Designed miniproteins, single chains. Designs and how they scored, part 36

Each design is a single chain, and the fold is of that chain. pLDDT is the mean over its residues in the fold that is shown.

## One batch from the design tools (miniprotein)

Design m1237
Fold by ESMFold2-Fast:
Structure m1237 (fold): chain A 102 residues (1-102)
Amino acid sequence: DDLRKKLEEAIEKIRLEFEILEAMARMKATIEGLSEEEFEKYLEELKEKYLEELEKRYKENPLDEEARIELVAAEALLKGESLEEALKRLEELKAEVAAAQA
């Protein structure tokens, strides 16, 4: 329950961050006269960079539960995964970290 609630909270937080990225990408498209195709490509690039930053943060400290939750939440949003699928992945990553400590 606690882990599930933390994941739900992270998904909502990152959803809002993706909305900010979309707004920023739309502003750039308007200023530079980009096509819808160029806008979509740029937005995908921004989301990919966001995911890469989360991956880097988690790799720097695999014991960081918050970083792990945020990474799983971002991947779930990008892949269109259900909360249940994301929760299973989060549990698997937690188990991998526990195994690495043995």
Scores: mean pLDDT 83

Design m1238
Fold by ESMFold2-Fast:
Structure m1238 (fold): chain A 62 residues (1-62)
Amino acid sequence: MSGLMSMAGSALSLRAKTIDEAIDILREAGVTGMVKLLEEAKKKGKKTVGEGLDYASGILSK
């Protein structure tokens, strides 16, 4: 079994320098759920990919 696992997440961390770039990458990849979470993180003042992903992880862990 071969699968594409966390490719969007890994590429996001390597290629996106800002939360805006991360949102654009995920939107093009069709990961709409994560796009919504990162847009909310940006609205709450998160600026980096790491901060945005931490916020999203907090919501998903509830």
Scores: mean pLDDT 67

Design m1239
Fold by ESMFold2-Fast:
Structure m1239 (fold): chain A 68 residues (1-68)
Amino acid sequence: SLIDELEEKMRKVVEEGLEKKLSIEEIENQLLATYLTTLHNNPDLSEEEKKEMAKVLEKIFKEAKEKL
């Protein structure tokens, strides 16, 4: 699903960011960019799907902060 693809992409962003020793702010900016690009490319998303995607972003933000 689109949500699963977004989560996979975001997890790769976190993994690569940690390997490169990027700051949490840099990782969060890349995660936000990934989220916004996905929304922009999928204008037909329902409000429910948009909420689920926002929850993925929040979940990944929390996990990234806990690893740093």
Scores: mean pLDDT 83

Design m1240
Fold by ESMFold2-Fast:
Structure m1240 (fold): chain A 76 residues (1-76)
Amino acid sequence: DELIKEIEKITGRKLNQEQIEKVRKEVHKHKEELVAFLKAQLAQLRAMGVPQEHLELVLKIVKVALPSEELVQEIL
């Protein structure tokens, strides 16, 4: 729920249940597109022979960018 916390921090306003639900629905709508894009990028990096150590660093960045372990597992 890092996205909700960031929105509340940026806006300085607590979200009500309806607003939280709308944000979650919007994230769900776009998560599949983001996952597909990241999968394609990681496949390209692997094909270019990027060292495993650098690939692991990229995966750590992806984990920070994605709030869900489930989405990270989809990309791996």
Scores: mean pLDDT 63

Design m1241
Fold by ESMFold2-Fast:
Structure m1241 (fold): chain A 104 residues (1-104)
Amino acid sequence: SSMTQERIGELEKIITALEHVLENLDKVKTSEQLKALLKNLINFLNSFKHLNLPVIEDLIKGLEELLKKVESGELSTEEAKEKLRELLEKAIEQLRKEIERLRA
């Protein structure tokens, strides 16, 4: 259906953005750059709340928690980047499974 194709297109757009962040994560050198990246990513994902997908809500919550830990100094920049990688890889896997479900 056209609605299903539109939904798949939005999910593919999210996956592409998350993969782009992963590919460029090594370019993040400072805590300030990481905080800016996390805030931008949270804002981007919030624009997809209308999809009502648990994976998006869970990712937003995980990124918000990660941002708080970076701001408090509980995590170093390198530790936070590793946690961000894990969150993004898990979200990409779950979004790909949702696309497969929609195509079935």
Scores: mean pLDDT 90

Design m1242
Fold by ESMFold2-Fast:
Structure m1242 (fold): chain A 119 residues (1-119)
Amino acid sequence: LDEHARAFVRALRSGDAEAAAKHLKQLEEIDVDAFLERVAAPFLMLIHTGDLDTIIETLKKVKELLPDSELAYILLGIAYMFAKKYDEAVKVFEEGLKKNPDSERLKELLLTAKRLASL
């Protein structure tokens, strides 16, 4: 898990969407909850210290490669929220919910993004 989480974050940092998608898919197949726990801190560090535009563009490509991945929508939407692109975050979370209608995480994130988008 730690090796795959680090590989995923490295791929995002370098803009390697194919490598990021490969590691994300492997991590989701192992344990989604363990993935979120192990990736959350390094992903947030990357958002705060890395090139946010590169991270967003890479995650957009990951979403295209893995259109049914709950985690791809969660991570892309969170990146948009940190970029203060709340309307884009809303669209991403709504799209993710159409693919994963039982995702409580996506429902909570969508509600938060909508609150931030309403001026």
Scores: mean pLDDT 80

Design m1243
Fold by ESMFold2-Fast:
Structure m1243 (fold): chain A 67 residues (1-67)
Amino acid sequence: SKEKLLEAVEKAHEKGLISEESYKEAVEGIRKAKTAREASLIAQEAIAKDGKEKGEAALKEIAKELS
């Protein structure tokens, strides 16, 4: 769900895994998304902007929290 995705992104940001800029973009995009799938794609794109290593670590943590 979009709510669970928002919570997972917030927790990853609290752990320092996502930059403030990518976090704001992800949260805004998730809220504006029409579906949970669209929200997930937007969040992945925003987080990927932090670079390969940081982005991959953040996405792995988010995926674990959604499992």
Scores: mean pLDDT 82

Design m1244
Fold by ESMFold2-Fast:
Structure m1244 (fold): chain A 99 residues (1-99)
Amino acid sequence: MNKKVAKSLAETAIKSVEEGKVDQAARNLAGAAASLINAGYGDKVEQALKEIGATDLAKAVRDYVAGKASFDEVVAVARSLTPEQIKKLAEKLKEIAEE
């Protein structure tokens, strides 16, 4: 169930980047990451985020899942990423969701 939600959110994030809707893309990327962590793929998500250099986003998502940060704080960190980074990460999260 969480994998299907994560895949849909990742696909929407990619589309939002292509449409120039960066804030929507950042929110959907954050949602995809949170959904995959809740599905048990937290280590793969954290690794993918770190490989792109999104270390602050990896921490923010972990803190959110642990109840230490709000979802809006995760979205704020995701919005600091370039559109290229958001798209690349959304593509990686989609691949994890398809496993």
Scores: mean pLDDT 82

Design m1245
Fold by ESMFold2-Fast:
Order: sequence, then structure tokens, then C-alpha cells
Structure m1245 (fold): chain A 69 residues (1-69)
Amino acid sequence: MEKEVAEGVRQIALAVLITSARKGHLGDPEAVRKLLLKAGVPEEVAEQVAEAIRAGDGDKAIALLEEAL
């Protein structure tokens, strides 16, 4: 039951980040990384998203976020 609630929160957080990134608003890499970790995304994936944002690679950031859904 707790895992199902966490999964719903994770999907909402990812959907918001993907929508924002598609509008050209990638956000702060560290803030996004922390949000992803809080939402239960694995540390390696959260760091890869943060690195893509730091590099200005929005397409890669979106692809990583979509894979984490």
C-alpha cells in the first residue's frame, strides 16, 4: 500500500518535470536531483538527469525522465 502511494507521487513529479522541460524550463540541476531522489528515482538516474540539465541537454533529460515513469 505505501509503495503504491509512493509510485503515484513519483509519476506526478516526473510528469511535472517532463512538462516543464518540454516548455524549455529544465530547472536547477541540484533541485531536480533532490526531487527525483525524494520521489524514489534511483540515485544513478537522478544524477544522469542532473548532468543532462547541467550540460543543457534537454532532450536527454526528458528521455531519462520518461524512462523513469
Scores: mean pLDDT 77

Design m1246
Fold by ESMFold2-Fast:
Structure m1246 (fold): chain A 79 residues (1-79)
Amino acid sequence: DNTRRVLGAMARALSRAVAGSTDEQARQMLLAASDSLQHLYDVYGDELWRRMSDRLRELAGLPAAQQAEELRRLSEELY
């Protein structure tokens, strides 16, 4: 599934990016990614985009270290 593979790669990349970031930088990165995925859901209707968008928005409220760990686990689930 190309969508799952793309989302897994994105989660892995985000995990690495937020691990080196402040909590506010990490929050802004996940919210921006969530907004982009919500747009893809609104245009294409695939529920995987919506689920990932919702998950990133949930994770954006966590400290950067916890965001990184949750995104790492999410990337393993999607791979």
Scores: mean pLDDT 85

Design m1247
Fold by ESMFold2-Fast:
Structure m1247 (fold): chain A 72 residues (1-72)
Amino acid sequence: AASIELLEKEDPELARRLQLAIAAVDRATLVPLVAEVKRRFGEEAARRIVEEIAAHVNDPAARAAAEEALSL
């Protein structure tokens, strides 16, 4: 997945935390992590991460959590 792979090159620990939160469908952790990406790397980077989450997680709660973080 191109967007998380780009994040992994710049901050591998943040990318790993994000991947683990996606796998666990941990809504409470996904919101602050996507918000951190938005603060540190900008809205375009955060939007790409949210698009990647939406593309390959078939879970409405995980998708909604990621989209919610973009609207903050």
Scores: mean pLDDT 73

Design m1248
Fold by ESMFold2-Fast:
Structure m1248 (fold): chain A 79 residues (1-79)
Amino acid sequence: ASHVPASPEALAFADELVAELEAAAEAGRLEEGLEAVEARLEARLAALTPAEQLELQSAVLERLVPHVRELVAREEAAR
């Protein structure tokens, strides 16, 4: 398999980032929300081993990336 399964901790962290982005989008602050989420991801990844980074990347791809794509598409449609 090309993917490492996400740990429950990685999924919980990704879900927190999703909630933060959704709240920011509802407030009309998607750009600031994306910047904050990126900073939190960088800080988390810096503390993890390579194996734990793969688990977090799997969680991000499963939980966060689909939400980011939808929110960005909505912003693009508004332009």
Scores: mean pLDDT 79

Design m1249
Fold by ESMFold2-Fast:
Structure m1249 (fold): chain A 89 residues (1-89)
Amino acid sequence: ELEQVVRESYQLLADALEEVLKEDDPEKQIEIIRKTAREVTERLLKVLGEEADDDVVEEGIDRLAQGLLKLSDEEIKELAKLAREQAEK
């Protein structure tokens, strides 16, 4: 079941990164990244059976979004490819 959640997380990441590459508006790119970071965080918390305060979840989402926003278009494209390959395994 953990393997399935990890695979689904890679699918979400690949889809989001591919969408970011098609979007020219930085504000919309940020929204895509934040939405995906939230979905991944929620899935991981469910699998771990852990409860986190809203502040901890929000901080985690912000850290993931900031990390992805630091990537160049070329790095995002490569990361999307790697995530897609992992999702298909």
Scores: mean pLDDT 75

Design m1250
Fold by ESMFold2-Fast:
Structure m1250 (fold): chain A 106 residues (1-106)
Amino acid sequence: GKMELANKLVSEAVELVEEMLETEDILKKIGRIIRIIGLEEDAILNGLDEGVIKALRYIGEAAMALLRGDKEKAIEYLERAREHLREAGISEEVLKRIDEIIEKLK
């Protein structure tokens, strides 16, 4: 259903942020950000929950902040994404992965 698709798209966006943290290659980081933007578009086109769409946008903003070296702003965006995803009923496994990224950035 739509919840299964929401969990899939959010999980993919989180994995792209995790991959971005494992590379120093700016072009690879940019490629990951472009893919996250594509996931937000897929969520919109499939009529997913507004909270999920907002969270994907915040994950993209966090990725952009990481590209600029702004870890504090990245944490802020990831915390906002996590709040929206929790209210939307996204799996605890995905929420835990976001928490792990936040802890790595502190």
Scores: mean pLDDT 90

Design m1251
Fold by ESMFold2-Fast:
Structure m1251 (fold): chain A 89 residues (1-89)
Amino acid sequence: PLSPAERRVLELEVEIAMVLIEYAVLKQIELPEEERKERLRRLKEELERLRRELEEILATHELSPFIRANAEASIRAAEEAIRELEEEI
């Protein structure tokens, strides 16, 4: 059985994945520049929030090695996307 902290980690991983999918889709869509920038800012803010919450759980809770490794991978993916978004905004 998963601990409440491990369950929350999985929820955050799904949310990060959904934001990353939205960003990938947004890269393929032509939008007015101001609308594009607003959507990019929103995605960046969401990734920063999700990454911070995930990092806090990793810092304050004991997790199985498998769940910890997956959470760390999600943090790295979010960090890469945040860097790209920062360059585009």
Scores: mean pLDDT 88

Design m1252
Fold by ESMFold2-Fast:
Structure m1252 (fold): chain A 100 residues (1-100)
Amino acid sequence: SMQVGVANEKEATYTKTHTAKAEKTGDVTNTATVVARNFSKDDYEVTVTLEDKLSGNKSTSAPKTVKGGEEVTVTATVTGKAKAGETITTVTTANAKKKD
């Protein structure tokens, strides 16, 4: 899981990398959970992208609005193929952009 906060930025991007070995050959599903907290008075839109570097597959969440003073949980799920013992690196990117 990943936590991000915005206070006064027009746009903020946060990245977290996770590495694990595939336990079995076949489809491997990874889910990123991002908790975004808005410490400002402005509304932000938060989008989460999860990339599986082994397969090259990437999933992007629908944008969610986090209102001033609130928090929102955004999830993204990606599925890719791996062989048992291969290293899977997943990159979670959370983007928060101030709404006009």
Scores: mean pLDDT 87

Design m1253
Fold by ESMFold2-Fast:
Structure m1253 (fold): chain A 85 residues (1-85)
Amino acid sequence: GSERTRKLEEELRRLFNSGPEGMKQALRRVAIIQALADLGFSAREIQQLAGRSEQELVDLLNRTEEGRRVLEEALARAEANLAAG
């Protein structure tokens, strides 16, 4: 993978190791990043955004109807994955 993918992976791994809440946050983070990619954000833009808070990324996605829909789909899938174990 790209160096950008590795940096994101390291941050997600850190969250995952923070216990159940960290795992939930990591899955939400993955969902948010996937929503950004689905909306056409480049790998470079996603890497720049990866350092921002979850709320900042959610606010960015919620700026458009399309962004809200894509985020909602990604988060629903993340919650389904969490519930499945």
Scores: mean pLDDT 74

Design m1254
Fold by ESMFold2-Fast:
Structure m1254 (fold): chain A 75 residues (1-75)
Amino acid sequence: SQYQQAMQRAIDQMGMTPQQVIDQLRNSPSDVQSDLTGRIVRIARSYVPSDQQDSFASRMSTVQSVIDELNRILS
């Protein structure tokens, strides 16, 4: 999906793998989780078509929704 591609590109740009991001999010306190997810979503949003960016941001509104999307990339 376009969302999976956008997320993968964002993570690649950050020099991480999807598994490393999931592991870091699961082992981090809430403020660090929010900061990391915010950075990933901000970068990923730039790779999503303009007409779908609001839908993407709504989909990626929680730490868990970001983890779920990363797990879809690994499936």
Scores: mean pLDDT 84

Design m1255
Fold by ESMFold2-Fast:
Structure m1255 (fold): chain A 97 residues (1-97)
Amino acid sequence: MLSVSPEDMFEKLVPELDELAKQGKKAKLTFLTVDEETYEALEELAKYAEELGHEVEIIRVSEEDYEKKKAELAAEAKAQRDKWQETGELRVSLALN
């Protein structure tokens, strides 16, 4: 299921960020968005994540580039989760429209 509202993303991702912080682990989060309203919601999430000690990057692209960039980031996120098992670093990429 790939359609996530900003509120649903907060509800899903915030508990995972809290769990990582409790374990003393740091995550690096990359978000992809097109519209300004989603960007503003992601900025609020970024502030919360940074307060827990995580890093956040927000990428805004045109609608034409969105699907291609989304696929690229999804592939990178999967590769990075495999690497997390070995190194203790976590990177997550999410695309929102």
Scores: mean pLDDT 68

Design m1256
Fold by ESMFold2-Fast:
Structure m1256 (fold): chain A 64 residues (1-64)
Amino acid sequence: MEDVEKAKKLAEEAIRHAEAGDFQRAVDLLFQARKYAEGNEETKKYVDEALQRVLDLARARDAA
């Protein structure tokens, strides 16, 4: 399923942008990943876990 692979790649890109401090782009990429994940519950869970990681990275940066 090509959409599953696209969702995973977008989620991975979002995490990389968040690690670089670009949280606005990370959030945008996660919204795109969610669109590709709509037909698959496991892929939606993967994207949700990536979103949680991005939020954790943002909090860690604000606390540091």
Scores: mean pLDDT 80

Design m1257
Fold by ESMFold2-Fast:
Structure m1257 (fold): chain A 100 residues (1-100)
Amino acid sequence: SLIDEIERLILEIYLLASELAAGRDEARPRLLEKVREAIRLLEELKKSADPEQQKIIDELIELLKRLERMVEEGAPAEEILRLAQEALKIFSKFIKLYKE
């Protein structure tokens, strides 16, 4: 499902951000690609969401857009990881509400 694809992407974003924080700079272009894809799929998910779900999806999209910009601008890996952890946390709460 679309939501399962997004869940996988958010987990991959967290793992890639963790690799970047561990000093693996080769993770940066892959992280950027996964962030952009997650934004695209979240915008698609939003089309079938109710107004309360749309609000959470919009919050997550804005967070991921900030993450995208930080990765592009070469922000410190620790700050990128912090944002990726926040995205995973928000999405985990959203998934519980969406699947329950």
Scores: mean pLDDT 87

Design m1258
Fold by ESMFold2-Fast:
Structure m1258 (fold): chain A 94 residues (1-94)
Amino acid sequence: MEEEVEREVEELIEKLSGEYLEEIKERFPDLSEEEQRLLAALVSALRSGDRDTALVLRAYLAKKGYLTPERIEGIGELIGNEELIAAAERIRNR
């Protein structure tokens, strides 16, 4: 089951990460290539309104510990979602 989820996530990364990868690299240059590609794929899914794909990618990022307040804020800035930016600030200030 875990290997099947990781394979599905890798296929989603290959399909979705390309459009926003450079913007993620500029925002988070110190992250690993794996983390940057995962975040880029999530941004692509969120921008396209693909809720199911966004949920899968978000769950995987959370499991890996990659979904920090700073990264949520950066995603919110890239997609123009002020609610995500505000949520990230609130989590950071707790």
Scores: mean pLDDT 77

Design m1259
Fold by ESMFold2-Fast:
Structure m1259 (fold): chain A 68 residues (1-68)
Amino acid sequence: SDVEEMKKTVEEVEELVKQGNYKEAYEKLQEFFKSRGIELPVPQTDEETKSLVTVLIRHLRKKIEELE
């Protein structure tokens, strides 16, 4: 289901963030959102990548809570 795919994506992304791998975390999020017809902005700096990943994790967590 959509909720199960969101949960799996968030769990994988949060694990990458714990490892300090924000680039792979962003790429995973980009792939997920692209599969839904949503193009994410391309971050230009490491700070932008971290900020974007953080915001998107929060957004997906909120959506999961709303759909359960």
Scores: mean pLDDT 84

Design m1260
Fold by ESMFold2-Fast:
Structure m1260 (fold): chain A 99 residues (1-99)
Amino acid sequence: TPIEAKIVDNPDGTTVLELPNSKFSKLTVKSEDFKKAIEEVKKGKPASFSGIGTTKDGKKETASVVLELKEVTKDSVTVLLTVTGDTTHESVTAIVTVK
């Protein structure tokens, strides 16, 4: 069952993603890159972005994220996220709520 991701937009033009069951405690990405990725995914196209992953022990790594659409509703997008860092490669299914 997909689990909701926490998404926090910062005034400085960055977005912080907290993904359930991820090896990263958070991913910090450019808000414009994240918005573009969600727009492409809503159109049924795979999308990707890059940012900084912070591991649970506090290390920072450059991380790439590939999004694949699973479902769209009026209030949310269900996506498969493939997250690749320097030492991490994982896939997480998450619900992204549109605010």
Scores: mean pLDDT 78

Design m1261
Fold by ESMFold2-Fast:
Structure m1261 (fold): chain A 70 residues (1-70)
Amino acid sequence: SSDIDDRVQTWSTMTRDQLGDRVDIMIGEGIRNNVPQSIIDQMQQTRDMVQRGAPRSVVIDRVRQVMRQM
């Protein structure tokens, strides 16, 4: 939806380090809000992609895919 696209638009301006920090925040919030483990696992995989140097566009697309499942 437009709400997800608006949130992800902010991420498109972030550095790799900022993306990693934002994914870590999202993981923490997901755990606190009892999001299904399958979604937490996908967020953790997204963090691993950032750590391994995946392109920003690939990371952002993955975040959008994960957020659409919430």
Scores: mean pLDDT 79

Design m1262
Fold by ESMFold2-Fast:
Structure m1262 (fold): chain A 68 residues (1-68)
Amino acid sequence: MDAQIQQIKKEISDAMITMSEYGTAEQRRQAYDEILKTSQAIKEKDFDSAKKHLEKLKQIVDESVKAS
């Protein structure tokens, strides 16, 4: 459980760094929204929802990099 939470936190951190370099204001807003939803799901111990929102975050990051 703790290792899974640490991995999610690392991926959020990496995404924030990438979004600061490549994201538009709208993409950063969408990424931040998914980060908040992932954090909320972790607090509720809903790891399925946390993984779902983390996947959406990764898609936003990938689109930001491709658009740059």
Scores: mean pLDDT 80

Design m1263
Fold by ESMFold2-Fast:
Structure m1263 (fold): chain A 80 residues (1-80)
Amino acid sequence: GDEGLADHLDDESKEELVRGLKQAFEKAPNDKTLLSIIIARVVGRPPSDALLDEVIASGDLKLLLRRLGVPEEIIERVAP
């Protein structure tokens, strides 16, 4: 599944993931390929197409970050 893909990352790498995804989502909110590339680069593999489609349709970046396993404290600090 997509749950906990980022669990193996340290807090610094999780913050980098959040910053990268926030910038991508602000610049190109419908660019599924860009989101997939950023996640694969930081995490080591892309998430499912189903999760990316859900995130793009909802416009909810925080949904994506929570599914990937980013702690709420990091989400609140980096992407409030």
Scores: mean pLDDT 83

Design m1264
Fold by ESMFold2-Fast:
Structure m1264 (fold): chain A 97 residues (1-97)
Amino acid sequence: EKEKAIEHYKKAAEAFRSAAQAARDGNVDEALKALQEGIKHFNEAAKLAPDIPVEDQLKVIGLALRTIGALLDGNYEQAARDAEAGAKLVEEIAKKV
């Protein structure tokens, strides 16, 4: 169902933005939980709307991995930027569904 895919992409973007805010606050545990939630919603949306280019899907995964790396390095500004970039990319992908 296309509408369900869009809903999951929206929830993924919201979760990535929550991860960015938690990263800015220095709350690593909350940022990681929000990021994990975003990845779960993104994966569910991708199963419901599989016509999205693999390259775009890999870019979202790459931004999530970069966010994790930055959080573990204590680079909260970079983590927030990467998480926000992930949210924006997910929103752009949702427009193509």
Scores: mean pLDDT 86

Design m1265
Fold by ESMFold2-Fast:
Structure m1265 (fold): chain A 79 residues (1-79)
Amino acid sequence: MEEAIEAAIKTIEEEAKRRKVSKETLEYLKKLQERIRKAKSFDEIKQAILETIHEAPSESRQEVGEAGRKALETFEKVL
């Protein structure tokens, strides 16, 4: 569980660097990382992603959603 969460958080960091996201988008990706760090299950990670997408401005939603999806895929693969 802990290793899968750490891998998911790292995936978000790598996506932020790869996409060269704006400072505003980076703020929401950091919020997503903190939510994932506190998650106790796959469903809680999924909810963290959905909540962060909902809170993000429209311009950032696609990047937040894509980073979240890759983080969820990484979590599932490492479990």
Scores: mean pLDDT 81

Design m1266
Fold by ESMFold2-Fast:
Structure m1266 (fold): chain A 66 residues (1-66)
Amino acid sequence: VDEFLESNPKLGLFIPSSITDLETLKKLEPIIKELLANPSKARELLEKMKPYLSDEFIELLLSLFE
């Protein structure tokens, strides 16, 4: 998890500081890795992140992967 954020510092800026628990970050990590590998699926993958991130952060993440 920490290694992923170190590799993707821009994403760290958009993850709320309140999301520091390991379980939430573990659930987000594979989705974010899939986004980086397949940005064409960004919308579908970001929908899975909505329970953990606000709509504003989802929009910002979409702009990062376009």
Scores: mean pLDDT 62

Design m1267
Fold by ESMFold2-Fast:
Structure m1267 (fold): chain A 72 residues (1-72)
Amino acid sequence: MLLAETVIKDGDLHGALVKLNSQAPFQPGDVLVITYNDGSETRIPVGGGGLDPAAVAALKPKDGDVLQLLRP
């Protein structure tokens, strides 16, 4: 189920994450999905401690990339 969606502007991943969390609080078992402009996708599971900061830091967002929060 899609809970929240935003478009990344100016490579601002942090601002996009704040916007998603304000729409739907992240829960364990949720999945963060980034869809890049080329159609490729990266998925990061939300654990009991939230998002893995290292996994988030490995993302390289660009303007127009789509960030979504999904619940199984």
Scores: mean pLDDT 81

Design m1268
Fold by ESMFold2-Fast:
Structure m1268 (fold): chain A 85 residues (1-85)
Amino acid sequence: KGLEDKKEILNLLSEATRLVRKAQRALKAGDTEAARQYIDEAEKVIKRLKELVEKGNVSDEFKKTALKGIEIIEKQVEELRAAVE
C-alpha cells in the first residue's frame, strides 16, 4: 500500500502544479473566471493531498518532502486567489 500511496501523492502534487499553471495562464489572458475555476480545483486537490499525506503509509522523510511541496503550492494558490478576489 505504501508504494500506491507514494504514487497517488506524487500524482496529486503534479495535478495541483498543473492547475496552478493553468490558473496563471488564464489570469495573464484576462480570463478571471477560468482562473477562479482552476484555483477552486487546485484547493480541492490540495485538501485531498493533505489527507493522503496524513493517513498514508509512507515514511516520515517522504511526508516531510511532500509537505514542503504542498506548502509551495499553497502559497502559489493563495497569491492567485488574492489576484482574482
Scores: mean pLDDT 85

Design m1269
Fold by ESMFold2-Fast:
Structure m1269 (fold): chain A 78 residues (1-78)
Amino acid sequence: SLAERGREDAERGRELVLEGKKSGDATKYTAGKILLVGATTDGMIAGRRGDEESAREANEAALEAGKEAGVKIGPGEL
């Protein structure tokens, strides 16, 4: 589901951002940010399809992961 995909993308994105920050690996950091954006996009698609619960789950996962990684998740912030 889009909620599952969003949650998985958010979890992996958080891991990559934190690994990139710890190791100074800009490639991992950027890949992690892209996955966090992907999770937000999955939430947007679910919402536009009328699946409000999946949209909420994906968006909440992305925001929580972003906060834990120290990255802002929003329009133009990634």
Scores: mean pLDDT 77

Design m1270
Fold by ESMFold2-Fast:
Structure m1270 (fold): chain A 68 residues (1-68)
Amino acid sequence: SSEEQARKLEEQTRRAERVLEEAIRKGLLESFFSNPQSDPVDESERAKEYTKRLTEVGKEAEKAVRER
């Protein structure tokens, strides 16, 4: 059934997203740790951007299933 296949693809995409966000988090973590405090950076904005990115990836997976 197309429905079952779509659900499986969504789960695969979600897992792939988890792996990607882990890699991004490791890269971001290192960059954040290396960033000098001399540069004015809003950490709260950074946290919101990260959360938004995770949400967008999830929405993209759902939209892909819906559009197909």
Scores: mean pLDDT 61

